# Designed miniproteins, single chains, continued (5), part 58

Each design is a single chain, and the fold is of that chain. pLDDT is the mean over its residues in the fold that is shown.

## One batch from the design tools (miniprotein)

Design m17995
Fold by ESMFold2-Fast:
Structure m17995 (fold): chain A 79 residues (1-79)
Amino acid sequence: LTPEQIERDAENILKAAEGLKEEAIRLVKEHPDDPEAQRRATILLVALGILYAAADFLGHEEVAEKVRQLYEEALKALS
C-alpha cells in the first residue's frame, strides 16, 4: 500500500462522509414529519460513524476529526 493510495482512501472517506451528511439533512428537511425519512437519515448517521472509525483506523486523525464534525452537524439537524 503506497502513501498515495492511503491519502486517496482518506480523501474518498471524507467525500463519502460529506455526501452522507448532505443526504441525511436533505431527508429531514424535505420530509420533517415522515418517520421513514427519519429512519433513513438515522441509517446514514450510522454509516457516518463507520466512516469515522475507518478514518481513525487508517491513522488519518485530521480526516477522522472532519468526519466527526460532519456527524455532529447531521445529528444536530436530526434533533
Scores: mean pLDDT 82

Design m17996
Fold by ESMFold2-Fast:
Structure m17996 (fold): chain A 113 residues (1-113)
Amino acid sequence: SLEEELKKLKEELERLKKEVEEAKTFEEAKEIYERILEVARRALEIARELRPELEEEIRKVELELELLEGLALLEVGVLKVAGASEEEITEKVKKYSLEIADLSIEFIDKILS
């Protein structure tokens, strides 16, 4: 069922949060970040099918996700141009990964309630 899929996506986000916190390299953090985004987008698709009456709330979360994605791209780009260390760039990817994961988990809980 779509509800079971959404519950599995929440469990995956909880695991991905732990994995991104433990990531040692930019490449590891980036791969986890990209997976978090994929899971978040899938949760939005499922939410629209399960709770079409919540479209305004779903759209708000989608816009917040797009904003966080844009900020991550901008801030990582600025750090690279400034010659920041891999450690500093990795910490920025981790920050946005955690913010997107938390947004997505809260959203899933709302859709399932």
Scores: mean pLDDT 91

Design m17997
Fold by ESMFold2-Fast:
Structure m17997 (fold): chain A 94 residues (1-94)
Amino acid sequence: SEIEELLEQAQKALAFAATLLEEETGDSSIVDEFRKYYEKVEAEKDLEKRIKILEEAAKKLAERAKGSSPEIQSLVATAERIIKKARELAEKEK
């Protein structure tokens, strides 16, 4: 599924951004917070709920990434764009 591939790409971008943000800030809670969202997505079978979990994860990471390096901000913005595309495709399939 194109939507499932987009969600996987978004998860990878968020995971990478979280790792870089943790390294830049020294805040060891960031990767653990993201891991909990990833686990929720893997356990969830409903596509709409999976998209909502990733939207929440991206929003929280964007808030924590405020003032971080351009590279981290770019990764978060990329994940947000991918998630938005997944949502738009899911709405068209209804």
Scores: mean pLDDT 85

Design m17998
Fold by ESMFold2-Fast:
Structure m17998 (fold): chain A 86 residues (1-86)
Amino acid sequence: SMMKEELKKEHEKQSELVKELAEELGLNPKSTSIYSLILAIAVELAIEKNSPVPDPKKIEQLNKLLDKAVELEKKFEEEKKKKEEK
């Protein structure tokens, strides 16, 4: 379990990672939520898979980014539920 200070640092690291991934995808990091990031990756995957010349390396990279973004969303949802639990 993380102490209060360590939990805050981890949350800041996760937020920074979301911004970094948003920039890599050409999205505005200031207006990008984890949900928007997941949607953007899913759209890019659909476009690439439906391309007349799909790039398997890009598909693999996008799948890895999607898995990472989904894990981040899961952590955010679990932390939110902990605050709302009675």
Scores: mean pLDDT 68

Design m17999
Fold by ESMFold2-Fast:
Structure m17999 (fold): chain A 72 residues (1-72)
Amino acid sequence: EEVERQLKSLEKLKKIAEEMGRDDFKARVDELIERLKTEGKTLEEILSPEEHKAFVEDGRKLIIEYEKKKKE
C-alpha cells in the first residue's frame, strides 16, 4: 500500500518534470519508479537518508516553480 502511494506521487512528479522541461529530473523519477516496482520497497528503504533528503528538496523546488508558472 505504501509503495503504491509513493508510485502515484512519483508519477505526478514525473508529469510536472515533463511540463517544466526538466528531462534530468524526469529520468531520475523514472529510475526511482522502476526501483520501487522491482524491489517492492519505499523511497526511504531504497535511498540513503542523504539521497532521500536531496531528492525531496529538489522535488519541492520543482513543485514551487511549477505552481508559479501555472499561476501565470
Scores: mean pLDDT 81

Design m18000
Fold by ESMFold2-Fast:
Structure m18000 (fold): chain A 98 residues (1-98)
Amino acid sequence: SLEELIEKAKEKFKDLSPKVQEFVIGLVRGDREAVERLLKAIEVLKKPNATLEDIAKALGMSVEEAKELFKKLSGSTDLNIIRQTLENLLLASGGLPL
């Protein structure tokens, strides 16, 4: 159920900041604000010389919050892996497991 997916996301990301937790839970629920931030981050990665700082800003997070999020999601802060992770999150938004 969607409620079970939300509870699993809460448990998985409980060690991250409230802001990061709100973002991932929002993606599981398909919340407009969370999905729009995700789309903005994907758009940022299309520009040349995109940085983790640019991605963090698009997500409404600090660089350190973004690093912890991507380490938790993929174990990496490599920009190519982050791009793939964000694309996978878009497919998983609205009730799919993260």
Scores: mean pLDDT 83

Design m18001
Fold by ESMFold2-Fast:
Structure m18001 (fold): chain A 71 residues (1-71)
Amino acid sequence: SKEEAIKKARELLEERTKDLPEEVKEEAERLVLDLLNNMKGPLTDEEVEDIVELSIENAKLKYKLKKEKAE
């Protein structure tokens, strides 16, 4: 179910972002939840893991870009 996918994603986010800046954690969570809420049909565990991984990497890149652009 979508609820189970969200729960799994939150657990993976907690584990994989615990040592990252708070801004990256919050952005990764927002990206994951947005993607999960807009995906069609049921998601596999592997698809949820991929969404979490890609969202974390996206959040890290966005954070880096923001810092580099701020002089």
Scores: mean pLDDT 80

Design m18002
Fold by ESMFold2-Fast:
Structure m18002 (fold): chain A 71 residues (1-71)
Amino acid sequence: SAAERLAADARESVRSALETAKKQPNAAEESQRIVDALAAGGKAAGRMLGEETARQMEAVVDYARALAAEL
């Protein structure tokens, strides 16, 4: 589905962004900013594209939070 493709793309993008963030001097703060931006974007996408997209993006945000917590 379109929602699954959007979520897969978001998951890959956030993984790459968090790997880059961990190399920054303020890695924890930068990682939190990335997660917050993803959460806001996912909520907006869910509002525009519907409940399936909202649920798929929520799973991506949970994944990103788990990765950020390991930094």
Scores: mean pLDDT 83

Design m18003
Fold by ESMFold2-Fast:
Structure m18003 (fold): chain A 81 residues (1-81)
Amino acid sequence: SLKLTSKKEYKVGEKVTIKGEGAPDNSGVALKNEKGETIATARVKDGKFEIEVTFTKEGKYYLVAYKGGKRISEPIEIKVK
């Protein structure tokens, strides 16, 4: 299952690297805001992913894995304050 190996809470204006594992190789991971808009993506390689992002708005964000246009994981919540 998809899981984070980095933190689940971040600060606005902080440049962060979100890391995780548990998705198949050649799948994608999307970071979405609470409206469901994709703000960043990463490719899974060797069972791992890494997303570099700077959050500009407080709120709840969600990491979801996709393969072949289909969601393959439950969302993981990330909080930004």
Scores: mean pLDDT 83

Design m18004
Fold by ESMFold2-Fast:
Structure m18004 (fold): chain A 114 residues (1-114)
Amino acid sequence: SRRELGRQAQDNLIKAEALVREDPNSPEARRAFEEALRLTEEYERLAPDAPGVAAAYLRLGQIARRMGDLELARELLEKALALARRTLPPDHPLVLEIERELERLREEEERRRA
């Protein structure tokens, strides 16, 4: 069900966040992230305008950034922003948080070039 998929996505996001905090380079962290992404994409397919979908993509983008996958992090954060802007005003806290995370990502990309 849509509600069950939302819960499964949330549970796997929590697991991925915990594993990435312990070791962002572990194969287990990558697998947990991939499962969370798969479940979030399935949830988006069934409920694209559900309040939790944009927030889930924000969290996935943050996880990808911590894993050092800056290209994937950008794609996920841009998707989060596009989804959030469809249903929320530009000054909404979630929209502002996604914009701040994209700016942090830009700063990390610049530091890697230095």
Scores: mean pLDDT 87

Design m18005
Fold by ESMFold2-Fast:
Structure m18005 (fold): chain A 82 residues (1-82)
Amino acid sequence: MSSEEILEGLDQLEKDLEELEKQLNSLSKEVREQLLKQLEGELKRLEQLKKAVTDPKVLAKIDELEKRIEELIEKIKKLLAE
């Protein structure tokens, strides 16, 4: 994939994460558990992508999204602990 195609995919992921965060408090416990597993899988995919990419702009975007996903995982874990 070109750097532009990768960045477009990462921008879409960012939008998906923003929508997910807005809905988080209204989701069922079962859906939150499924999302936690999905987000953990997405982190692993980003880690693999990061190893294959040398473009500093793409790497910076991956780092930003990894941080956002980790923050969402922590929020979901907190909600599941209630």
Scores: mean pLDDT 82

Design m18006
Fold by ESMFold2-Fast:
Structure m18006 (fold): chain A 76 residues (1-76)
Amino acid sequence: SDKELITEFMKTRLEARFLTAEEARELLEKMVALAEERKASDEVIEYAQELVRDLTEELDLPEYGREVIERLEKIK
């Protein structure tokens, strides 16, 4: 459900603070796959996009962040 997806993404955001750039990429790829599989709602997608933006800015991966945000938008 959307509530379960939001909860998983909240946990992901907390864990991301302890990740390397490589580990963060793996985590974000899993998030995109989960969002596609579960047909995440617009609200869940928007939450995931904000998480991706914050994390990729911190890790100095802005181009990858933009790509992932665009992939998430296509799920809507």
Scores: mean pLDDT 80

Design m18007
Fold by ESMFold2-Fast:
Formats: sequence, structure tokens, C-alpha cells
Structure m18007 (fold): chain A 101 residues (1-101)
Amino acid sequence: MEAVVVIEFERPLSPEEAGRVAQAGFDAGATLVRAYDENGKLVAEARSGEDLKAQLEAAGKGAYTLHFRVPAERAQAVADAGLAEAARLGIKARAVVVPID
């Protein structure tokens, strides 16, 4: 089974901040991340924190939410890692795990 971990931030993440949070998720077992702008539009789809950072810089966009695709058994670890990195950056965030079939 797979899951999506949705992390919502109190403010938009800069490209560097988004890259750091995304890399924490990948290190915890995420396979893909999607970043959404202030209008809820997909602005980047990446498989590493550096790739996400580069795409957001090129687009001139911040990330308002990050959606991680994860194996279901790693969903909590990815959520915890992303929230811990956001906290380290001084950013309030909330995570929701959404199972997918």
C-alpha cells in the first residue's frame, strides 16, 4: 500500500526551506514530492530536495504545501521527519497521512 503525506505550512517556504523539508522526507522513505503554490496549483514535482529547490527557484515560487508519496509503512516516519525539519527552521506545520489504494 502507498500513502500521501500532506504537510501544510503557516507561511510559504522559500525554495531553500522547501528543499530541506523535502530532503528530510526523502531520507525517511518518501519516493516523490509535489509542491503547491498559494493558488493550490502544482508548481514542482521532484525526487530530491535539491531538484525541488532548483525547480522552485526557476519558477520564482515558494511552497505552501508539500505532498509526499510514500510506502504506507514509512508514512509516519516521513511526516515526523518533515515536521521536525520545519520546526528546526522555525516554521509551524501540520501533517496529514492520506492512505491510497
Scores: mean pLDDT 88

Design m18008
Fold by ESMFold2-Fast:
Structure m18008 (fold): chain A 115 residues (1-115)
Amino acid sequence: RRRELLLEAAEHLEKAAEALEKGDLVGTFEHLLEAARAVEEVDDPSLYEPGVLPFLLLRELAKLLEDEEAVELAERLLSRVPEEKIKEAEKKLDDSEAIIKALREFAEFLRRRAE
């Protein structure tokens, strides 16, 4: 189950990165939401800090799309990350290239953790 969830999350993160590269914010949101759900189900605290920028993007897109349940999910995941790491990652929210890179790096991290 853990391995399957980590691989599902990684696949959705890659698809979120592809959607964001194309300017598809709704597709980015949908894939990030599925990845976040899978990460929450794994319930491994060591996964949260590497995912901080993806989770921040999920929160901002959820607010933009007025999806309160998705905002709550993102806030739950972010509550497991040190405040200092959240503040540092927030500075990169205006940098699409940094976000795309973070999405792909987190996907690769999760694939390695699935081994």
Scores: mean pLDDT 88

Design m18009
Fold by ESMFold2-Fast:
Structure m18009 (fold): chain A 80 residues (1-80)
Amino acid sequence: MKLVITEKNGNKVVVEIEEGDTLTNLLRKIKNNTNLSDELLEEIANNFSLEELESEVTRELLEKLVEILKEKGIEAEIEE
């Protein structure tokens, strides 16, 4: 699975989700590969429980993340 984020300048950033990646690991990959602010990423993380943040990324968690990103005005999609 891959997460594709479209930045404000129209650039698409592809974040690869590796087997065993936690949601926290994915959020760190997003931070390291995009211009999204720490404050915005913290707000996104606050929509998840500690259990969800420490859990391996599932399709359901990734879809929830995409919905939250879209609510914040960030275009995102899941690619297989």
Scores: mean pLDDT 83

Design m18010
Fold by ESMFold2-Fast:
Structure m18010 (fold): chain A 93 residues (1-93)
Amino acid sequence: SLTADLQADAAALTEAIRELAERAAAEEDPVRRAALATAAAILGSVLRLAGDSEGLRAAAEAFEALAEAEEARGDEESAAELRRLAELFREAA
């Protein structure tokens, strides 16, 4: 069914967001880190359009964890932006 197909797609997007966020947290190069975080944010926007509350909560948690990693590196501006994205996903869930 269309609903089951959309649910499977949302689950795949959620996993991709987690993987990209984990890779970004471990990435030493700031340009590559920003690119990985941006890719995760784009996929998160697709989840918002799909209306998958479980995936949106998982995306919010992934972005919150990434924000903590950026803050630990001293990048308070990136951490603040990632927390804003996490809140956006949490509110949409």
Scores: mean pLDDT 81

Design m18011
Fold by ESMFold2-Fast:
Structure m18011 (fold): chain A 100 residues (1-100)
Amino acid sequence: MSEEEFLEELRERAEELREKLEEVEKNIDTYSKEELISIFLGAASEIQEMIREVKEKFPENEEAREVVRELAEYLIRTMEKYFPDDPEIKRIVDSIRRAI
């Protein structure tokens, strides 16, 4: 995969995940706490994989790092907003912050 192809696919994945998270926020009152935690854990796993792929394939690509950083910061802010005192959420937030 070329660096340009990787960056384009990364941007597409980030956009899709962000849209899904924004849709969840718009309908937040329709989800149980367990469903929301499951959704956020899934999103965190996807973002952690994106961080890993950037570090392994193109660690010096500043645009790729920016895409993942912005997405990670969005998820962290959302999780802290809705679950500020949840120890599992705090563990995941700390994990993402260390990976960035």
Scores: mean pLDDT 83

Design m18012
Fold by ESMFold2-Fast:
Structure m18012 (fold): chain A 77 residues (1-77)
Amino acid sequence: MSAEARAQLVAGLRNALAAIERDADGRGSRAILGSLGVEAEKLGATELGRELRAAAQTVRTADEGIAFLRRTLARVE
């Protein structure tokens, strides 16, 4: 993956985290994670994209989505 694609992915993860922290319930968190998963796959981060899509199907609360994104950011950065 290019440095530009990685930077875009990290920005996407941070923006998703901020969006869920601001004003998302479980359903909103799933929608945000699902969209981010599609974008991650387009950038060539296929494993992360699959993990994000799996989280989009299993996350029940905003707190679960926040915890997932924080762990993912710590791993990617």
Scores: mean pLDDT 83

Design m18013
Fold by ESMFold2-Fast:
Order: C-alpha cells, then structure tokens, then sequence
Structure m18013 (fold): chain A 68 residues (1-68)
C-alpha cells in the first residue's frame, strides 16, 4: 500500500524533526491519492488501452501533479 508507506514516512520525518521532508511527503501523498482516484475512474469507463486513451490518461495525470 503506497499511501500507507508514505504516511509512515511522513510520521518518521515528524519524529526526526525533518519538517521539509514531512511537507514533501504529504504533497507526494496527495498526488498519489489523486492518481489512485483517476485510475479507479478510468476502470469504471471500461476503456481500451489504445495509444489515444493512454495519451489522454497521461495528460490527466500531469494535470493532477500540477494541481498539487
């Protein structure tokens, strides 16, 4: 579980007093959560893995990363 590992890393950073690492880890967790939501949404659409659909998914992923 990626989110669980990231949460553990954030907690470890807090305990060690590495505030910069804690902030970066939380940002990475938010990106990870949004990407998992996007993946679940695409699975519901029953889309074929065509080059066009892959390109569209990559654009949506880039937008999620840019928003965080």
Amino acid sequence: DLLKKMKEAAEEALKSGDWEKYVKTNKAMLIGQKLLELQAEKLKENRDATPENVEEALKEIKKVIEEV
Scores: mean pLDDT 68

Design m18014
Fold by ESMFold2-Fast:
Structure m18014 (fold): chain A 74 residues (1-74)
Amino acid sequence: MELGEKALELGREAAKSDVEEAAKIARELFKLAEEHPELREMAEQLAAGIRGAKTETAEEDFEEQERLARELLE
């Protein structure tokens, strides 16, 4: 639970940051999921929340970085 709270905080910071910083935060979330497999699904759901808070223009770069992070997990 506490790890999930930290992931949520990272998500909120990403929503307020520019796309470059948001991409780094998204990668950090997926890194946490590697150590805790049970957080993998939660990290994906939180990434969707980050996108919901961003403008459509900002989403373009963030989505590309997010996909790269996902491939590292697969």
Scores: mean pLDDT 61

Design m18015
Fold by ESMFold2-Fast:
Structure m18015 (fold): chain A 74 residues (1-74)
Amino acid sequence: RRKQLQERSRKLSREGTASYAKSADDTSAKLFARGKQLAQQGDLVAAQKLYQRGEQIREKAARVTEEVERSNRE
């Protein structure tokens, strides 16, 4: 019974992490699209900042995913 509760907790953590990673990817895609629009308008500095922000969000999501998987490893 204790093992079942622990397995459920791990499954929920993985599902939550997958949803978070997907949301981060969606947010990064929107930031990259906005950056492209700003670059087309001639605001290359703002475009670069949005690209950097999108990359940071993806990197943070990857780190969170790794930390959750490490914690669930045992």
Scores: mean pLDDT 75

Design m18016
Fold by ESMFold2-Fast:
Structure m18016 (fold): chain A 61 residues (1-61)
Amino acid sequence: MKEKIEKAKKAIEELLKKNNYEPSGEEMGELVEKISKETGLPKEEVIELAIEVGLELKEKK
């Protein structure tokens, strides 16, 4: 489980960096589906991780 969460966080971080931390709703939807499929995590968990990672990355600036 921990490895799946780390993989999801890295994918989210890369997407956020590529979009200057402002991904569109469509891009976020595609990311959630891709990570859910690859990691087996529920879409709800992936959405929560995306929110957490986005906030952490913005605070680091």
Scores: mean pLDDT 72

Design m18017
Fold by ESMFold2-Fast:
Structure m18017 (fold): chain A 66 residues (1-66)
Amino acid sequence: DDENELKEQLIDIKVKREGETEENRKEAEEARKDKAKADAVTAEVIAEMGKDPSAAESYKKWLALL
């Protein structure tokens, strides 16, 4: 999402501008942790869908439409 991308950019700018503080580091770690969790869940769902050949083809078509 554009919001998550902007959030990451704002954290990076804040760290660069204010310097690396404990508070800024914690914010960056939480953002990465949330993204890692979301990516892991998405990868697991894709893997389960990939076990069904018909679902894999349909999923690929839907991705092309997005």
Scores: mean pLDDT 61

Design m18018
Fold by ESMFold2-Fast:
Structure m18018 (fold): chain A 83 residues (1-83)
Amino acid sequence: DEERRRLARGVAELAEQAIEALKNGDFDTALRYAVAAAILGSLVDPEVAELVKKAIDAMDQGNYEEAIKLFEEAAKRARELLA
């Protein structure tokens, strides 16, 4: 379970970095963090992976406010896995 906890923390941190990049208008950096979060999320929790995937879809549609919200939900869910 320690490995899963480390991956969950990594996903939360990557999602949080994607949010920071989006707020700064750095779309390319946000996408790199988002893709990493999606890959790690798929190894940790299906719900976290789905939230990150939806956030990436929102970014692709230009809906950055929705993407930020979805990344916040993904980070929160991933942090809950550490409890």
Scores: mean pLDDT 87

Design m18019
Fold by ESMFold2-Fast:
Structure m18019 (fold): chain A 103 residues (1-103)
Amino acid sequence: SMKERSMALGAVSFHQSGIDDMSSSMILNSAKQGYGDGVVEASRLLRSINPSPSIIDSLVQAGKILVKQGYYKQAIEVSQNVLSVDPNNKDAQKVLQQAKEGL
């Protein structure tokens, strides 16, 4: 949806501007609203532009929220995008496993 895309682009824009707190808030708010595809798009874009540890943490938390809401395919993609830049992230590995078990 346009709203999901706008939230994803907003998160990317805030990170590019160095406002990671606003980027993280937008990612988490998107997940809480069930915008799974928006969170996936944000994770795909953010992984290619040097995500900070706080952005990585927000994407992992968003993945956990998506699992709780039953958005397993989206949680898998978000976790895989996190693991592509932070392969030893144990929280992201756990979210990926939980999402796969939900399928």
Scores: mean pLDDT 86

Design m18020
Fold by ESMFold2-Fast:
Structure m18020 (fold): chain A 73 residues (1-73)
Amino acid sequence: SMAALEAAIAELLALASRYLSPEEVARLRDALRTGDFDTAERLLVRVAIASDDEALLAEISRVFREVVALHEA
């Protein structure tokens, strides 16, 4: 559902937003909404490198897989 997709996107943005500019947050949101996973992955790789936090990376990976699954449904 669109509501489930928006909730998963909001969760992912909450995890990533500290490591991104407002413009990058908007780009990530649009990429996740439209299924532009190449753009989303590029931004999330930058978050992973900047954060250097394995627990955060694992949680981002979990929520990103949820977003992908919701697009495939």
Scores: mean pLDDT 86

Design m18021
Fold by ESMFold2-Fast:
Structure m18021 (fold): chain A 80 residues (1-80)
Amino acid sequence: MEEEKKKREEQAKLIMELGGEIYEPIREFLRAGDRESAAELAKKIEELFEKAPKARSFEEEIELLKKIKEEVEKKAEELK
C-alpha cells in the first residue's frame, strides 16, 4: 500500500517536472527578448496538448508528455 502511494507520488512529480520542462524553451526565448518565437512555441504547445489522446494512467501521461516535450524541442530548434 505504501509502495503504491510512493510510486504514484514519484509519477506525479515526474509529470510536474516534464510539464515544466516543456515550457522551458519559451522562457529561454523570452530571456533572449524573442517574444515572437516564444509566442509561436506557446501556440505549438497548445496544439500538441489539444491533439493529444487522453491518458488513462500516470504511465500513459508520462509517455505523452515526453512526446510533447520532444516535439516542442524540435520546434524550438526550428525557430533558432
Scores: mean pLDDT 79

Design m18022
Fold by ESMFold2-Fast:
Structure m18022 (fold): chain A 96 residues (1-96)
Amino acid sequence: SPDAQELIQILEDLRRLVEEGKLTQEIVDEAAKRMMELVSRILSRMPDSHVIEGIALSLQVAGTITNAEIYVKNPSNPKEYVLTDIDVTIELIKSL
């Protein structure tokens, strides 16, 4: 999906900025606008996409994405979110 590919590209760009020590909350906040549009489009086609729901939650919690972490639903308890490395989250999106 073009929306999923663009979301992956944004996450890969943010991951690169973490490695370079350049990621700021301001950069995350600017990216969050576009990411929320992409999340909404993906969820409209795949409403049970729990990794995408976790990205939406992560955009609302300060210090998550800036630490290269994203909330993902715990497979053993779908009422619980677990902080997951951004690289693992990218691989989960690629599986959609």
Scores: mean pLDDT 75

Design m18023
Fold by ESMFold2-Fast:
Formats: sequence, structure tokens, C-alpha cells
Structure m18023 (fold): chain A 94 residues (1-94)
Amino acid sequence: MEELREAIARAREGDEEALQRLVDFIKNKGFQKILNSDLSEEEKIDIIAEVMVLLERAGLAGKTNLESLIVIQILSFPNGVEILEKITVRAAKL
């Protein structure tokens, strides 16, 4: 989590290496790891939404099909539809 939070902070500043680390994190089932963590549901939603917004602003989400990977990872959970809706609402406010 510390490394992920550091990558998010650097990505906010436009660090391309940090943005690439976020892409690699998603490709390695990173959102499934977050959803399986001991974090609160609200903290999980906040982190996922922030990562999505950072990648979308950088133009990486569509280019790498990350949006599809994100949806697949979230929908793999029993309450995945509800979580995805909450993430989408949170991301729209960022």
C-alpha cells in the first residue's frame, strides 16, 4: 500500500514512471488485491477511483484497454456491480 500511495502521489504530478507503475499494478490484478485487503470499502473505492481518474487524464485507460481490465477485476467479486457503481460515482466527482 505504501508503494501504491507513493505512485499515486507522483502520478498526480504527471510522473510517467509512476503512471506506468499504476498500469502495471492493474495488469497484475492490483484492484483485486485492493478489494481483498483489510481496508474499509470506502477506502478501497477511493483508491480505485483515484487511480482510474489519473490514468484517464493521462490518456492511458483507453489506449491499454485498462477500463475493460478494471471492470473485469471488479465484477469478479460477488458485490462487484455495486462496487463498480460506487467507484464510477466517486471517479466522476474527482
Scores: mean pLDDT 78

Design m18024
Fold by ESMFold2-Fast:
Order: structure tokens, then C-alpha cells, then sequence
Structure m18024 (fold): chain A 83 residues (1-83)
């Protein structure tokens, strides 16, 4: 497992914890930051496209659960571009 995969898994866990706690502002901010970072990693290492696409889709589902439909749509659209 690459260092990037470990970091993505950790960020996904933190976003899930924020959503479960009802901290939708922290969840949204962390989701957007994780997306920006992961997309930069893909530009440097295209082999990360599958894991980043899967992670962005999982974060999109968490954003929908939090009621943040705009962030969820943005995450799904970026994941589709990587597929």
C-alpha cells in the first residue's frame, strides 16, 4: 500500500467521523482539501487514478449524507474524469 493510499484512507476516516458527529463544516472543508490534494497527486502519478476515483466517490456519499449536495456532485464529477 502506497503512502498516498494510507493518507487517503485516514482522510476518509476523519471525514466520516466529522459527518457522524454532525460537524458538517469540518467534513466539507476536509473533503474539499482531500480532493485538491488527491488530484495533485494524480497529476504526478497517474497510477493513483483508480484509488483516488474510488476515494472521491466514497467522500461524495459522505457529503450527500451530510446534506452537502454541491460538494457531493463536485467529488463525483472529478471521480468520473479519473475513470
Amino acid sequence: MSPQEILLRNDLGLIKMAVDAGDNETAGNLARRTMELALRWVKNDPSLRPIVADTLREISKLAKKAGDDETAKELEEEAEKLS
Scores: mean pLDDT 86

Design m18025
Fold by ESMFold2-Fast:
Structure m18025 (fold): chain A 57 residues (1-57)
Amino acid sequence: DKLEELKKKFPDVPEEVIEAAIAMSKNPNIDKELAIEMLSKRFKISKETAAKVVDAL
């Protein structure tokens, strides 16, 4: 289960952010850069945090 793996790797990241990142990774119209920007903007987290989660997918 990808969600459980990422929650263990990023315990300080909210579950909703990880779920959104997984959903974005399944959308072929959303590239890595766009996913990072959307996560950062939507959840008001740093781009660095969003990038780490997306890179772990």
Scores: mean pLDDT 81

Design m18026
Fold by ESMFold2-Fast:
Formats: C-alpha cells, structure tokens, sequence
Structure m18026 (fold): chain A 72 residues (1-72)
C-alpha cells in the first residue's frame, strides 16, 4: 500500500500547487482524487499504514499552510 500513500501525497501536493496558482477547478479535482484514495485505503489499512498516511497528510497540510501564507 506504499504506492497508494505516495499517490495520495503526490495528488495532495499537486492540488495545493494548483490552488496557489489560482487553478481552483484543477485543485478541486486533484483534492477529490486524493480523498478517494484515502477513503478506499483506510478501511483495509493496518495501524502502521494509517500512521504513514497521517504523516503524508501532515506534509500536505504543511504545504497548504505555506501556500496560504504566501498568497496573503
């Protein structure tokens, strides 16, 4: 499931980049794809895999905060 976590991280970071660039529709699509991966992954994930996903979510949230701060 490492590939799913990496795909989630890639899509999340791409969504933030699109959002920061003003590409709101693209950002929404990428965010929806990331959320879909998370929803499909979580029910079958081990606690260790859930912790790895939390770390990926943390990285995406940190990037989101940086993008919002840069846009202000």
Amino acid sequence: MEEKIEEFKRLGLAAIDAYAAGRLEEAARLDAEAVAIGQEFIPTASEEEKEALKEAVGEVLAAAKAAVEAAA
Scores: mean pLDDT 77

Design m18027
Fold by ESMFold2-Fast:
Structure m18027 (fold): chain A 82 residues (1-82)
Amino acid sequence: SAEEVALLRLLADIARQEAREYRELARKTSDDPERAALLLEIADLLEAVADHLEAAAQNGEPADTEWLARQVARIRALEAQI
């Protein structure tokens, strides 16, 4: 539906914005390479989520909810380390 496509695009935009914020924070964290690496890994996972949601919206395929749940769990685990 048009509402589902709009929601997927909104969620992709949010994930992409958060990825940019984590990348900026990583660039500012040059004195702590281990923390910077965690921040970059979170950003990469958020970009992968955004790309998946955009592809689902564009191609009319359902989002892989199992894969998304795994990415969210990984992000949560990494955030707990910073």
Scores: mean pLDDT 89

Design m18028
Fold by ESMFold2-Fast:
Structure m18028 (fold): chain A 75 residues (1-75)
Amino acid sequence: MPAEIEALKAELLARYPQFASYLPFVEEQSQGNDAALLDTLRRLRERLEGLTDPSELLGLVFEAVAETNRRHGLT
């Protein structure tokens, strides 16, 4: 689990440097739940593959976090 999380963080940061500003928020929202953090990062990776407008990044981050929080009972 931790190795997969670190690999996904590295991949997202390499492809989308702007994500560095949102990573602390994503980690805080996961509340130490590795499964929730992994779920959020996997969704972001998939959704960001089609990203052409950087202004959409914030919306995609909030959507991925909200979906994961709902699934894992995080509030």
Scores: mean pLDDT 78

